# Designed miniproteins, single chains, continued (3), part 52

Each design is a single chain, and the fold is of that chain. pLDDT is the mean over its residues in the fold that is shown.

## One batch from the design tools (miniprotein)

Design m9775
Fold by ESMFold2-Fast:
Structure m9775 (fold): chain A 100 residues (1-100)
Amino acid sequence: DFVEAVEELARRRDELIEKFKKNMEKAGRKVEKVDLKVEIDEEKKTATVSFDAVVDGVKYSATVTITEEGKIEVSLSTTDPEHAKKDAEILAEVKAYNEK
């Protein structure tokens, strides 16, 4: 279950990167760098997904940590001020989800 979910994320890493690039290029944006890393800590029973991208000179970073108990922790950052405001809203939703 947890192990299967993490293995699925790892298998879909390259597919997700390609989909992101295609969507950005279709919208007329220049994708300069995309990197997605999946790390599994079997001792702590956690999986961390790290995403870094540069689109039209704007840096985007996201880190998602999933625990065995299904808790989700998200860290988001960007050099785009409008995106930073949306990141705060997403973080608030994740916090509300974790409180259930």
Scores: mean pLDDT 66

Design m9776
Fold by ESMFold2-Fast:
Structure m9776 (fold): chain A 68 residues (1-68)
Amino acid sequence: MTEEQREELRRFLMEELGLSEAQAEEIVALAERGWSSDQVGVHAILRLGMSPEQAQRIADYLEEKGLV
């Protein structure tokens, strides 16, 4: 992904979903590694303690922006 897309994703995760900088960087890194939206969503629930609703919002954003 581009630097602009990475920064936009970080802002979405931190400002809209209330993730910490470390949590946001982890999600960015997984998307950059080519993880599917479903895999990122499952990781957010199991490893980051996010709700299913928050995880679905991340998955939807990644799909809509073509980041996964």
Scores: mean pLDDT 84

Design m9777
Fold by ESMFold2-Fast:
Structure m9777 (fold): chain A 65 residues (1-65)
Amino acid sequence: MEKVRFRVTGLTPADRQKVLNLAKSHGGRVLELTDTSAIVEVPKEQAESFKRSLRALGLEAEELP
């Protein structure tokens, strides 16, 4: 199954937990988590929904190759 990776930046401590929850709810996983950023991998089918959810939280997501 094809997967898509995203870098999410500008995280507060509260946003870190929200990103973890969103990754899990979209069948994905967190590959890296820092104080202000995360790298998340989600199934391709869930990528659009995941991006939309992040945008609703005011978070910026960069799609990785």
Scores: mean pLDDT 81

Design m9778
Fold by ESMFold2-Fast:
Structure m9778 (fold): chain A 78 residues (1-78)
Amino acid sequence: TLLDMLKALAQKEAAELLEEMKDEPNEVKARRLKEFLERLRRSASKVLSEEEVQEIVDAVLAQVEKLDPELAKLLRSL
């Protein structure tokens, strides 16, 4: 579905962002990921329901936790 494609795309973008930031402190990574999620919510909310937007955000958070559990914990505390 379109939603599944958008989830996969958002997860890929988050993973690419993490690779770009690999040498940055976790505090910087968490801040940039938070900004990414805020931009994602703004863009997606123009065409998707609040529930569908939250599913995409949750998919990104799950991907971050899979790649870096400590960073995911820090991101959730923000």
Scores: mean pLDDT 83

Design m9779
Fold by ESMFold2-Fast:
Structure m9779 (fold): chain A 84 residues (1-84)
Amino acid sequence: SVLEELREIREEVLRAIEEGLSGESERTKETFEKAKRLLAAMAKALGITDVSPETAELAATISEEEVEAAKELIEELLAEEKKL
């Protein structure tokens, strides 16, 4: 599912940050590109229009399914924070 893809991107970003502290790899660059798309999807889901031109271009390519999945991911993240 699209939600599972977004969760995988989040985990891959976290892994790349941990590994990236020791060096730049092709995988780190790919992960950052995926992270940019995830942020654009989340911004679009929240109705944020005050974004960089690059983020706006990415947001224009994001499907309705990706927007819906980003909304669910945001709700999951907010629910985790409230469990503090």
Scores: mean pLDDT 69

Design m9780
Fold by ESMFold2-Fast:
Structure m9780 (fold): chain A 92 residues (1-92)
Amino acid sequence: MTKEQFDLEVEAGLLIMKAAVIIISAKRELEKNKDNPEKVERYQKAIELAEKAIDYATEASNAVRQGDLEKARELLEKAKKYVDEAIKEFNK
């Protein structure tokens, strides 16, 4: 494994961790606010965006293992965007 491959795998793992924390937090807030349709929609959207971030970060990890570092970088940029959007939806 090269240093670049290692750094990209670390970045993918951190994005998966951040997205997982958003999902856990949003599910907890959904349970507390199940009778509030606006909050339910917001937290469901945050979960959906965070799940997409995990999917892209997982694909990026697979691309690193295949030696496709360009594809890995593009997928990590997408994962990061979805994490940022999930945080915005959660904090509305």
Scores: mean pLDDT 90

Design m9781
Fold by ESMFold2-Fast:
Structure m9781 (fold): chain A 58 residues (1-58)
Amino acid sequence: SLAATIQALADKFSVPLAAVKKIANDLLLANKKAFSTSEIAALKAAVEAALSALLAAQ
């Protein structure tokens, strides 16, 4: 599920679940016209990239 994916990303990057949810929601709102399987995969990759960039900035 999306919730399980968000939890796994929070655990993987050692960041608060709320931060991952916010990034995911911001990306979902930006891209919310139609979701194919490839778009969902791109959103997961974008969340991972955003988390990596945020952690690198700290």
Scores: mean pLDDT 68

Design m9782
Fold by ESMFold2-Fast:
Order: sequence, then C-alpha cells, then structure tokens
Structure m9782 (fold): chain A 77 residues (1-77)
Amino acid sequence: SMAAERARAVAEIERLAQELRDELVKNGTPKEVADRIAKTIVDAATAALDRGLPPEQVLESARKAGQDVLDLEKENA
C-alpha cells in the first residue's frame, strides 16, 4: 500500500539523516550544525511526501541531498 511505502520511506530517510549527521560530526562539523542539516533534509522530504511525491523519488532525492552535503564539506575542509 502507499501508506506502507510512505512509512518505509520515512524510516529510511530518518536513518539516512542520522547517518549523515554522525558522518558530519565525525568529519569535524559542530553537532548543532550537523543536527540542523539532518533536520532540514528530513523536513524537506516530509514536505515532499505531504505534497504527494512518490516515496521512492523522495528517498532518492534525500540520498542525493545528503551526498551533496558530504561532498561540499570535503571541498570546504
């Protein structure tokens, strides 16, 4: 069902955001900044799901956003 797909996507997005937050902190990003970045990704994904975007597309977008953040942090270090 769409509801089950959404629930799985939300759980995966939250896990990815937590992994991103932990990786940012490990790489020297202040915890408060890493927490805000992770929250921004979760909030954006939740808003996209609320607008009716497919869960798989939203999850893929969240993965890309997280990778883009990690890539930018590596270039600015």
Scores: mean pLDDT 84

Design m9783
Fold by ESMFold2-Fast:
Structure m9783 (fold): chain A 69 residues (1-69)
Amino acid sequence: SAAAEAAREGLEKGRKVAATLSNKELAEKGIEYLEKGLEAGEKGDAQAAREYVNKGDDYLTLAVIEDQS
């Protein structure tokens, strides 16, 4: 589905970003939500998939902001 494909791409991109970050707790939380988003999308719950992907992106954004070097 389109939701599962978007979630999969977001997870792949998120993993690459997370690997570069020093705040591993926030990065791992972000990846956890992106993984939940992919699973929800694959089960056909497009709304849950979107909500989880948004949460994952928010956590990764916070990790990036905290990792200003």
Scores: mean pLDDT 81

Design m9784
Fold by ESMFold2-Fast:
Structure m9784 (fold): chain A 86 residues (1-86)
Amino acid sequence: MEKEEYLKKAYEHAEQAEKYYKEGKLDEMKEHIKKAAEYLVKAEPDNEVVRNGAEYALLELENWDLPEEKKMEIHKEKVKEVQEKK
């Protein structure tokens, strides 16, 4: 039950983030993406794919305001770290 509830909350926050994105409310969008990632990790704490995906999504939010070149460098380093921890 708790796992299904966390997955439902993750989905609801993801939908809300899409709505705010379409409205141009980027700060609210970022908050809901962060909440969706947090609930997804809570639903599947031992699932490596879910943990790594959520971590990558949170890094994308953190680096949102950086130039594309710097974002790509950070993303490449994070992808390598995730692959090495496999």
Scores: mean pLDDT 69

Design m9785
Fold by ESMFold2-Fast:
Structure m9785 (fold): chain A 93 residues (1-93)
Amino acid sequence: MTPLHEEILALLRELGELVEQGRALSLPESAFVHAVGLTLEGRRAPEEAIRALAKASGKEEVLEAARRGERLARERPEEARRELEALVERMRA
């Protein structure tokens, strides 16, 4: 595991804890989670869609968060799937 992948997986776990406490994600956090989910479903988050999210929000952080999510899901799909599933279960509970 690279340190970067470990940090991103830790972020998914932290987001799960925040959702359990308040269920509210910021736009960059939501873009990150959405990009992970799309990539794991066998869909590529097209660069134009990621740019559209950044343009709509006016925040470069949204674009960077979505790209990090796509990269994690491509390079570490099993671990990303496990952490995303845990996050979704916390959101439903």
Scores: mean pLDDT 63

Design m9786
Fold by ESMFold2-Fast:
Structure m9786 (fold): chain A 111 residues (1-111)
Amino acid sequence: MAEVEKLRKEHEENPLPKEEIIERLKELTRKALEEALKDIPAVAATLRAELPSLDPLSQAAVEAILAGDAEKAAELAREVGRENGFSEESIELAAEIAEALARAVAAARAA
């Protein structure tokens, strides 16, 4: 959130091409994920708490993440994005996030 607000302020002072803004948002999201991936038990607990409030497709995506199934988590995240009318860029970002979380859960279970 704070990093996205910084990007918005920078864009107001020096307007950036849309493609460069999207790439910077992807990089900031990856950095936020890397920090979150350091506390996988907390992320997993949050995801489990949200399960009862999710629609069936979103619930299936979260269950795939918690199972450590990166391929299935990415596929279901793309379906969630499509059904919610996300742009192709947002769909691929959501899939990347879901895959990274699932891989981190699998790695934590192997440790």
Scores: mean pLDDT 70

Design m9787
Fold by ESMFold2-Fast:
Structure m9787 (fold): chain A 67 residues (1-67)
Amino acid sequence: SIDDQIDKAVADLAKKYNIPKSQLATIKQQITNTVQSWSTGFKMDPSPGLIKLAATSTEIDYLARRK
């Protein structure tokens, strides 16, 4: 499911950057909102590729905010 793919992306980011448990809900919401926005705006199906791109966008934003 889409939710399972998003949860996996959140878990992968959490492991990669040692993200605190308190921030995981915010990261999940950011990925979810990005997927929804891009799916609606570009009339794209929420595919594994779109979820991966949304997760990458969230990762870049996280790194920019951390520094």
Scores: mean pLDDT 79

Design m9788
Fold by ESMFold2-Fast:
Structure m9788 (fold): chain A 78 residues (1-78)
Amino acid sequence: SREEMFRQMIEVAKELLEYTEELLEKQPNDERVRLLAMFVLLGVSATIHLLRRSGPEEFREEVEELEKRYKELRKRIE
């Protein structure tokens, strides 16, 4: 279903953000790890944008939490 698809997108985005956080914590100064983290954050950003435009209202709070977490991680690599 459409709702199930959006729920899975949110869960995958959460997992990608957690993975990125762990990578940056373990290897904060590795240039390739930082670059990979940038690509992950770009994908998550696109997902958040899609969810904000097309996602059900029920997921609004979860999407806002994802966006806040995304922004904090982005600050670590910029």
Scores: mean pLDDT 82

Design m9789
Fold by ESMFold2-Fast:
Structure m9789 (fold): chain A 64 residues (1-64)
Amino acid sequence: DIEMAKRLLLQTLEENRDLSDEELAELARITGRGLGVPDLGEKVARIILEKGVDAGLEYLRKYS
């Protein structure tokens, strides 16, 4: 379920907002793989590295 996976990924990143962009990107990749949505995790990781964590979280909120 992509909607549930997106919600869990968003929650995981928001709970760990104090981590560096590099650590959050890796967390997004690992969490995406674990939830069966590796492409979503990789996309969010890329956005975090390019534009920062708030942009990655905004992407997840808009993607529905």
Scores: mean pLDDT 84

Design m9790
Fold by ESMFold2-Fast:
Structure m9790 (fold): chain A 70 residues (1-70)
Amino acid sequence: SELAALAAAIREAAARARAGDAAAVEELKTHGIQLAELLGWPDAAAFLATADAETTIRVGEAMVEFVEQL
């Protein structure tokens, strides 16, 4: 499913971002925004667009956890 594919991409990007990969933060934002839109969370999508790296990683990880429990 698209949700599962985005969750997997976010998980991988979050791991790389935690290792210091700045490009992975931008990938996480892109996939996180797409996932938030699919979940019907436009406020979360808007928030992610301007969030710092640490907040982006934490929000992305929380979104993956939510999807994995569906």
Scores: mean pLDDT 84

Design m9791
Fold by ESMFold2-Fast:
Structure m9791 (fold): chain A 90 residues (1-90)
Amino acid sequence: SLENRKKAMEEIAKILSRAQKELDEIVKNYSPQEAEEKAKELLERTQKEIDDIKKKYNVPNLVVELEVIFTKDENGNYKISLLATIYEKP
């Protein structure tokens, strides 16, 4: 249903917001190599949480593809961004 899709998307948005905050803390507290390892672990946990939301709201055709992007700012500081690509399968 459209309402189930809306509720799923609202819960997914909250999960993604929390995941980005955790990535920001990882960057502050760990070396670049350790941060990459912890970011991968967080990505796997976040994907599982999203899959559970999809099951809860019965939206199996909703696809959420997650990627972590490692960048350096102008001061040479590392940043990790969580990117989510969201679409529906036909």
Scores: mean pLDDT 87

Design m9792
Fold by ESMFold2-Fast:
Formats: sequence, C-alpha cells, structure tokens
Structure m9792 (fold): chain A 100 residues (1-100)
Amino acid sequence: SEKEELLKKAKEIEKLITELYNEVAPKLSKEQQLEAQKLLLEFQEKYQEFLLAYNNNASLETLKEKFEEMLEAAKKLLELIAKVDPEKAEEAEKKLEEIK
C-alpha cells in the first residue's frame, strides 16, 4: 500500500539522518553541536508525529503532510552539516532524493 511505502521511506530517512549525525558530530565545534542537537531533536519530533499519525490510521494526505514536515527538518540539519562536511552532506542529500 502507498501508506506502507511511505512508512518504509520515513524509517530509511530516520536511519540516514541518525547515522550521518553520529559520523559528523565529533567534527562539530561546541556551538555547532548545540545547533545540530536542536535540529536533530526537531527532526526526531517530526518523525514521531509521522509515526503517531500512521499508527492512528490517518489519511494518506495527512501522512504525506507529516512526511514533508519530516523532510523539511532533515534538510535543515543537512544544511548545517554541509558547512562542516560538504561531501558527507552531498552524499546524504543524494540518498535522501533516492528515498523520497
């Protein structure tokens, strides 16, 4: 089903963003770590909102809206990472485009 495909994509994006953050976090300055943690928490909040909507049998339109909110949060974190590790950010952005 289209809802199940969207769930699979959301899980793949969460894995991608979490792995990317863990690889880049040791390279961040103290100030960048605080901003990155804030953006990661925003992404995790949007991912949880998507999961909650899916588990409550929300409409496909609602799930697509929550998925887009999650993508927006992911992109904000990628923009920060691009300032520190542009090659890792570009690789992650390509994978994100392949998933969505």
Scores: mean pLDDT 89

Design m9793
Fold by ESMFold2-Fast:
Structure m9793 (fold): chain A 79 residues (1-79)
Amino acid sequence: SAADRIAEAVRRVLEATGVPPTESLTARLVEAIRRARSVEEAVERASLVAATYVPGPDDRPISEEELLEAVRREAERVF
């Protein structure tokens, strides 16, 4: 399904940037894309998700730029 494809892509991006792909974070990012009405709204919603993410003591910070670029690409495939 489209949701499964987006979830896998989000997981791969988080893993590549050194962020643990938790079920909660992945689900929130997938929902941000699915609830958006435009590519721009999907990116804005994903930015809010990233801003509320609190990494654990041993976690690396999210590369917001790389994450938002990946979200934009997946949103362009949905819209």
Scores: mean pLDDT 71

Design m9794
Fold by ESMFold2-Fast:
Structure m9794 (fold): chain A 72 residues (1-72)
Amino acid sequence: MKEKIEKILKEAKELAQKVVELSGQPLEVQRAAAEEFEKKMEELAKELAKVAGISFEEAKKIIKKIADEVAA
């Protein structure tokens, strides 16, 4: 169980890092990437909720916190 959670959290960090790397790109590229990454973050939150036995809202908060930490 922990291994699956760690994998999800690692994927969330990698996605957040890719968004940070796009900060210097044109607005069109940033917008397209943001839409794709938002969808992927939502899927990761759903998977985390299922694996960890927590609510989707709670999983979204965890994923968002990880993304915010990478962006800081």
Scores: mean pLDDT 77

Design m9795
Fold by ESMFold2-Fast:
Parts: structure tokens; C-alpha cells; sequence
Structure m9795 (fold): chain A 90 residues (1-90)
């Protein structure tokens, strides 16, 4: 269960990163992926230290939610940037 929850976090991070790449923000995509991987490693470390599986799963779910929010923000920025660009063309 913990492994599956961590896999969902990684997938959510990849989806958000793809939105940033589509917007031409490669460095922002890489930063997001590195931050997500660091967070996953921290949860793996806590598991090795004997943290309860339920707490780890809940932490992973919160992280997945944050990444889903990040993807929505990235989509909003991309759409807003396109609209502004079109408006400046008059």
C-alpha cells in the first residue's frame, strides 16, 4: 500500500511536469520532479525508521493532492499566458 501510494505521487509529479514542459518551462518541470522525488525518499526513510503505514499513506495522499493542485496551477498559467499573448497581438 505505501509503495502504491508513493507510485501515485511519482505519477502525479510526471503529469504536472509535462504541463510545465508544454508551456516551455523545462527548468520548472525538473525542479518539481526533483522536489517530488525528495519527498518520496523522505517517506521511504520514515518507513525504514518504523513510522506507521497509515501515516505514510496519508502523507503520500496529501503529497499527491499538492501535485494535482500544482498541475492545475500550471494549466492555468499556460492558458493565461496564451490568452495574454493573443491579446497583445491585437
Amino acid sequence: MVEEALARVREAAKEAAEVYRKAGKEEEAEKLLKEAEGAVRELERLREEGAPEEELVEAARRMEEQLEMEKLRAEGKYEEARRISEERRK
Scores: mean pLDDT 76

Design m9796
Fold by ESMFold2-Fast:
Structure m9796 (fold): chain A 64 residues (1-64)
Amino acid sequence: GPLSAMKIDGVYYAGTAAGDEIVGVEAKTGEEANRLLQERAEELSAKGAEAKAKVAAETLKRFA
């Protein structure tokens, strides 16, 4: 999903949607916030892809 970042009181907050969960990261610089958010988004995307793959695989087994 799309990544977004916002700055509040000199702290950068970045968040992304992973299914029904919103994950946020805080850092002192926008560069660090983007790096941390990218790592977290990749981790969550991998977990989400595995969950979707399991559901799809079970569904396909019933039609194969």
Scores: mean pLDDT 63

Design m9797
Fold by ESMFold2-Fast:
Structure m9797 (fold): chain A 92 residues (1-92)
Amino acid sequence: MNEELAIQMAVKALELMSKEELEELFEEVRGKSREEAIKILLSRKKAGEYILAALLTAAGKEEGIKLAEELIKKDGPVPKEKIEKMLKEAEE
């Protein structure tokens, strides 16, 4: 459940950022510590809440789960089929 919720938040962030922008961001954070990566991700205003919710939910933090649930209630959930398709496209 928490894993699916974290993936939904990550997919929402992908919809708010271009694929290229997210790939650049991912490449930049790959060489950083977890703390530095989080700071870089949180600097993204539009996708920041979704990225934060994804990271905290994946870590099992109650605050992340609550934030993700609020975001789903506000913006709606991502269909499972769309999540699977976007994850496969990201591996290309």
Scores: mean pLDDT 69

Design m9798
Fold by ESMFold2-Fast:
Structure m9798 (fold): chain A 67 residues (1-67)
Amino acid sequence: DLVEEAKKLGLSPIGILHIAHFEATGEVDFETLSEETRKFLEEHAKEPIKETPEKYKKLMKKVKDVN
């Protein structure tokens, strides 16, 4: 479980959301992805990593603004 592993490594709440989105869709927002979260995905992902569509990037920004 990538989300549980990310929590154990102390990734930020937004980083954990990126991991959860990746587990559900195989996609990440590389523009807002932290170096730490990117490295985690490169090391632990067994699936191809895809760029998140623009509409979901806007959703991620909105979630960050309320946290």
Scores: mean pLDDT 69

Design m9799
Fold by ESMFold2-Fast:
Structure m9799 (fold): chain A 68 residues (1-68)
Amino acid sequence: MMSPELKEFVEKLLEIEEESKKNNLSVEETIRRINEATKEFLSKVKDPEEKELMKLVADIIKQEIKKS
């Protein structure tokens, strides 16, 4: 099951996507913000399995953004 931390991370990535749409940010800038958020969450989480899930979620969201 999804941990509270993983759920919070997913919500954060979706917020970045919505802010990108509202502010007409470039794909590059949006990806950069997602990478920063991912790095910050990975530094807070101790469970290796949860870290791998966070990386996968970030990659999925980044791929969708790159498709434009």
Scores: mean pLDDT 79

Design m9800
Fold by ESMFold2-Fast:
Structure m9800 (fold): chain A 59 residues (1-59)
Amino acid sequence: MPLETVIETTLADLARLFGVSPQTARRILREKEAEGIIRVEYRRVGRRTLVTVSVAAAP
């Protein structure tokens, strides 16, 4: 849906954006996804894992 905000980055970069460790960022993403607030997709690209986050609500 065009109203969804899609952020595509690495897990480490996403953790930096949130000001937490990569492990903590991954937990937060899982919890919010379970609540239906966001949707997270993981994609392997060579040596890196890209994370795509779709959000239904503003931060």
Scores: mean pLDDT 70

Design m9801
Fold by ESMFold2-Fast:
Structure m9801 (fold): chain A 62 residues (1-62)
Amino acid sequence: LPSPQDVAALRAALAGQDDPSLSPEEAMALFREEKARAETWSDAERQAEYERLRAELEARQA
């Protein structure tokens, strides 16, 4: 099962692709915010979002 950290990492990766000027400090702040949000979700909600974000990231890299 994906952890809140796994979801946050995919969100941060997509944000970095959308804004290449995103600083390491801003990226880290975004990661922490998304991780905190994912911690409030159920395991099923977290898995569904992780799979959705993973598919989005893979589609953008193709």
Scores: mean pLDDT 78

Design m9802
Fold by ESMFold2-Fast:
Structure m9802 (fold): chain A 101 residues (1-101)
Amino acid sequence: MIEILSKYTTTDKEEMIEILKKYLNMSDENARAQAESMEALTLLKVRINGEEYTAVVGQGADGRNGLIVLNKDGRIVAAETGSGPLTDENLKELLEKAFSK
């Protein structure tokens, strides 16, 4: 069972950089390069099988999405790629893929 507890989307490059630095421990240079390749960044708080995670979803100019899931300790536990708009249905599908074989 996947529940989206909170969802925040930004198209501001400086805000994307701060999210990438805070959650993915990227350097300023790496965060800026990543943000320049993105049209939008979505920050999620999710519950998966009773456990809370943070997910970071980047949407590229080509409509492709990259997902990284972090546990409570800030460690990467899952990653996935997809395509299409950052709707709740598409985000849940991307999360299901990340946690499935």
Scores: mean pLDDT 83

Design m9803
Fold by ESMFold2-Fast:
Structure m9803 (fold): chain A 87 residues (1-87)
Amino acid sequence: SETIEKAVKYFQILFFQGKSPFEAIAEVLKKYFGLDEKTAKKVARFILNYPDLSELTAQDLVEKIGLSPKTAKGVVDFVKALLERFP
């Protein structure tokens, strides 16, 4: 989607500006998915510690973090789009 494409581009901008992957993911989650700072950092940490990101599901984020199903799906779509560009 247009939102996912913008989220990936914003991650790239932050990363090339010297933000860590953790900081860049958290800022994207705040800007494009409406998460507060505490939740965005919790989700970013969960993603970066996930054993195989290709297997990440919306249900993982709903059950482990408490995201709404719609927000969780958007975050998973964003992560999978990142994996296509940064293997």
Scores: mean pLDDT 87

Design m9804
Fold by ESMFold2-Fast:
Structure m9804 (fold): chain A 81 residues (1-81)
Amino acid sequence: MRKELEEAIRRYEELARRLEEALATASPEAREQAQQVLEQVKKEGVRAQKYLDQGDLEGAVKEIEEMIKKVEEAIAIAEAG
């Protein structure tokens, strides 16, 4: 589980960097749409932290994987604009 958590966090950080690059060149409309998806990611981040605080590494990994999917969606929106 710890290795899976470390890998999930690393993937999330790599995608977050790509998202920042995509947002820098995105249209205002695409940026606004991507930001709406990112608000959902922030809520999932709160849940992931709660699992970590409880020592539930499996729950934390699951939430981070959901965050990764949302970030990929935000990247697609930003890159399309």
Scores: mean pLDDT 82

Design m9805
Fold by ESMFold2-Fast:
Structure m9805 (fold): chain A 70 residues (1-70)
Amino acid sequence: MLEELRELIRRGLTDEAAAEEALELAKRLREEKGEEGLAQALLVAAEVAIELGLQPEDARAKIKELEEKL
């Protein structure tokens, strides 16, 4: 699940359908594991943002957006 989420987040930068699937998977992870699942989803999003070289401000904005949608 977490590896699949990471792959979907990476693809979601260029594919809107993959971005939507990433959000749904993150939401399911939260529903299955509660607060721990939310924390894991946000951590994966942060790791992908760092790997892709996003500016810290942009990375934080994306993480906040994901948290708000979950």
Scores: mean pLDDT 74

Design m9806
Fold by ESMFold2-Fast:
Structure m9806 (fold): chain A 65 residues (1-65)
Amino acid sequence: SDFLQQLQQRIAELQAQVAQLDKQIQEALANGDYNTAKQLQLQRQFTEGMIALLQAMKRFLERKE
């Protein structure tokens, strides 16, 4: 369905954000900016939680008759 397609697109966008955060975390750690790295890690954890929630919603909708 169009809704499932939109949901998959949102999941893909959030996964791209995680990749960007991983690069920013690596740069912060390389520069010794541990406070920034910690904040980015928390943002990454939140984003991963959102992905997990949306994937669970997608699976629920796919099982619907």
Scores: mean pLDDT 87

Design m9807
Fold by ESMFold2-Fast:
Structure m9807 (fold): chain A 99 residues (1-99)
Amino acid sequence: LASAEEIAKTFLEELEEMLKVETSLPIIVKFFSAFAIALGRNGVKIEAVENPEEGFEELFGEDGPEITKKLLEYAEGKISEEELFNFLVPILEKYLKTL
């Protein structure tokens, strides 16, 4: 049983690992891949997203672009892990209510 806080925590863990690895993947694809892994680790099943560059928009609608923006700010060191966690938890709570 996944809480929004547990998903956010595992998402941040997966993001940290993914940002350590130099790859040719677009950063947005890395972000969504980390999120999909975090959902899976918390037992949340989602249908496979055909375009991972639009994955946050598919799952979160209007909140998708804002999530991407905050993830980019985090990756650039402009916001803290705590700020990103506090941003994600309310959005994840809203999302989990739709499942």
Scores: mean pLDDT 79

Design m9808
Fold by ESMFold2-Fast:
Structure m9808 (fold): chain A 77 residues (1-77)
Amino acid sequence: SDTIRQTMRRQTQRARDQSPSSAPYVRRATQTIADGGSSSDVGDQLTQAGNLGTDSLLLGMQSLQDVSDTVFAQRNG
């Protein structure tokens, strides 16, 4: 869905603006959720973000929640 991809790109851009070092991990984690991937794959990306600091982990979790909410809304109306 274009909406899901737009949300994912927006969250990735936010990560780059707020915490550039975490942006690759946030992008991979949000892409995994958008593509219907497993929670373990998401966990691995969040672990990498966590290694960069608590702020990076929190940013990643927020981005994942926003993408997950968008995916849920798209699929359930």
Scores: mean pLDDT 63

Design m9809
Fold by ESMFold2-Fast:
Structure m9809 (fold): chain A 82 residues (1-82)
Amino acid sequence: MSVEELLEKIRETLGELEELIARVLPELQKPENLAKLQEFDKRIQEAGEAVREAKNDEELKEAATRLIEVLEEAIEWLKSLE
């Protein structure tokens, strides 16, 4: 996958995550789910920082792949709340 393809996939995956959060918002207001959401938010922030700090295309691909994996894990969890 190219850098452009990875960045496009990040954009699409973020859009799906945003739509899912909106749909399951009442479930996310439960304390146990709010704590899990905060854990995912931290992991997404850390992975996003790695993308921003990447010095070359190889580092950017690695960081972007890591971010996509965290986003997909969050999406799977949110789908389990529907």
Scores: mean pLDDT 83

Design m9810
Fold by ESMFold2-Fast:
Formats: C-alpha cells, sequence, structure tokens
Structure m9810 (fold): chain A 93 residues (1-93)
C-alpha cells in the first residue's frame, strides 16, 4: 500500500479546526489513529478524531494554542497484513 498525506501550509491560531488527510492507494487500512503536532516539535500532541470515506482518512481536532509553524498530522495505521505504519504529513522546503 502507498499513503499520500495532504501538506499543511499555514501557522494556525488557537481555536482553529485542524484537518489532516491521508489517502491509501488501496483499501487496506484496518485502523487509523492520528495526532497533530507543530512541525519540528515533540512537545505538543493533540489527539484527532479520524473519519473515513473509502480510501480517504480525515483527521480533525481543535488547536488549543497558537502555532508558530505549520501543524502536521501524524497517522498511525494498521493495514490488513497486520503491520503498523507511521505516516506524517510532509512539508516542502
Amino acid sequence: STFTAVPVTASPKAGTELTGVLRSSQDDILLANASFTEYGSKTQTTLAQVNHSGNTYTATAVLKEDASKPVVASFAVQTKDGKIHLVTQTISH
């Protein structure tokens, strides 16, 4: 399976609804959990609610503090083969 995450391009303020999108190239995801973290930080993690439609998984959460950098979604997904994959949205430099 191949995962494509939608890039985040903004520094959101507190109260902003955060959205991360993960698409599988195959319908092979059994479970998906997600969190939001400011890019390059390991200190703030906000757990996300994950909903899916077909091969598209959407993570949403409300930001609690202003971000100084883009906020990225990190997905932990279990595929039908029983393996766990960690996928983080890539920010282009």
Scores: mean pLDDT 70

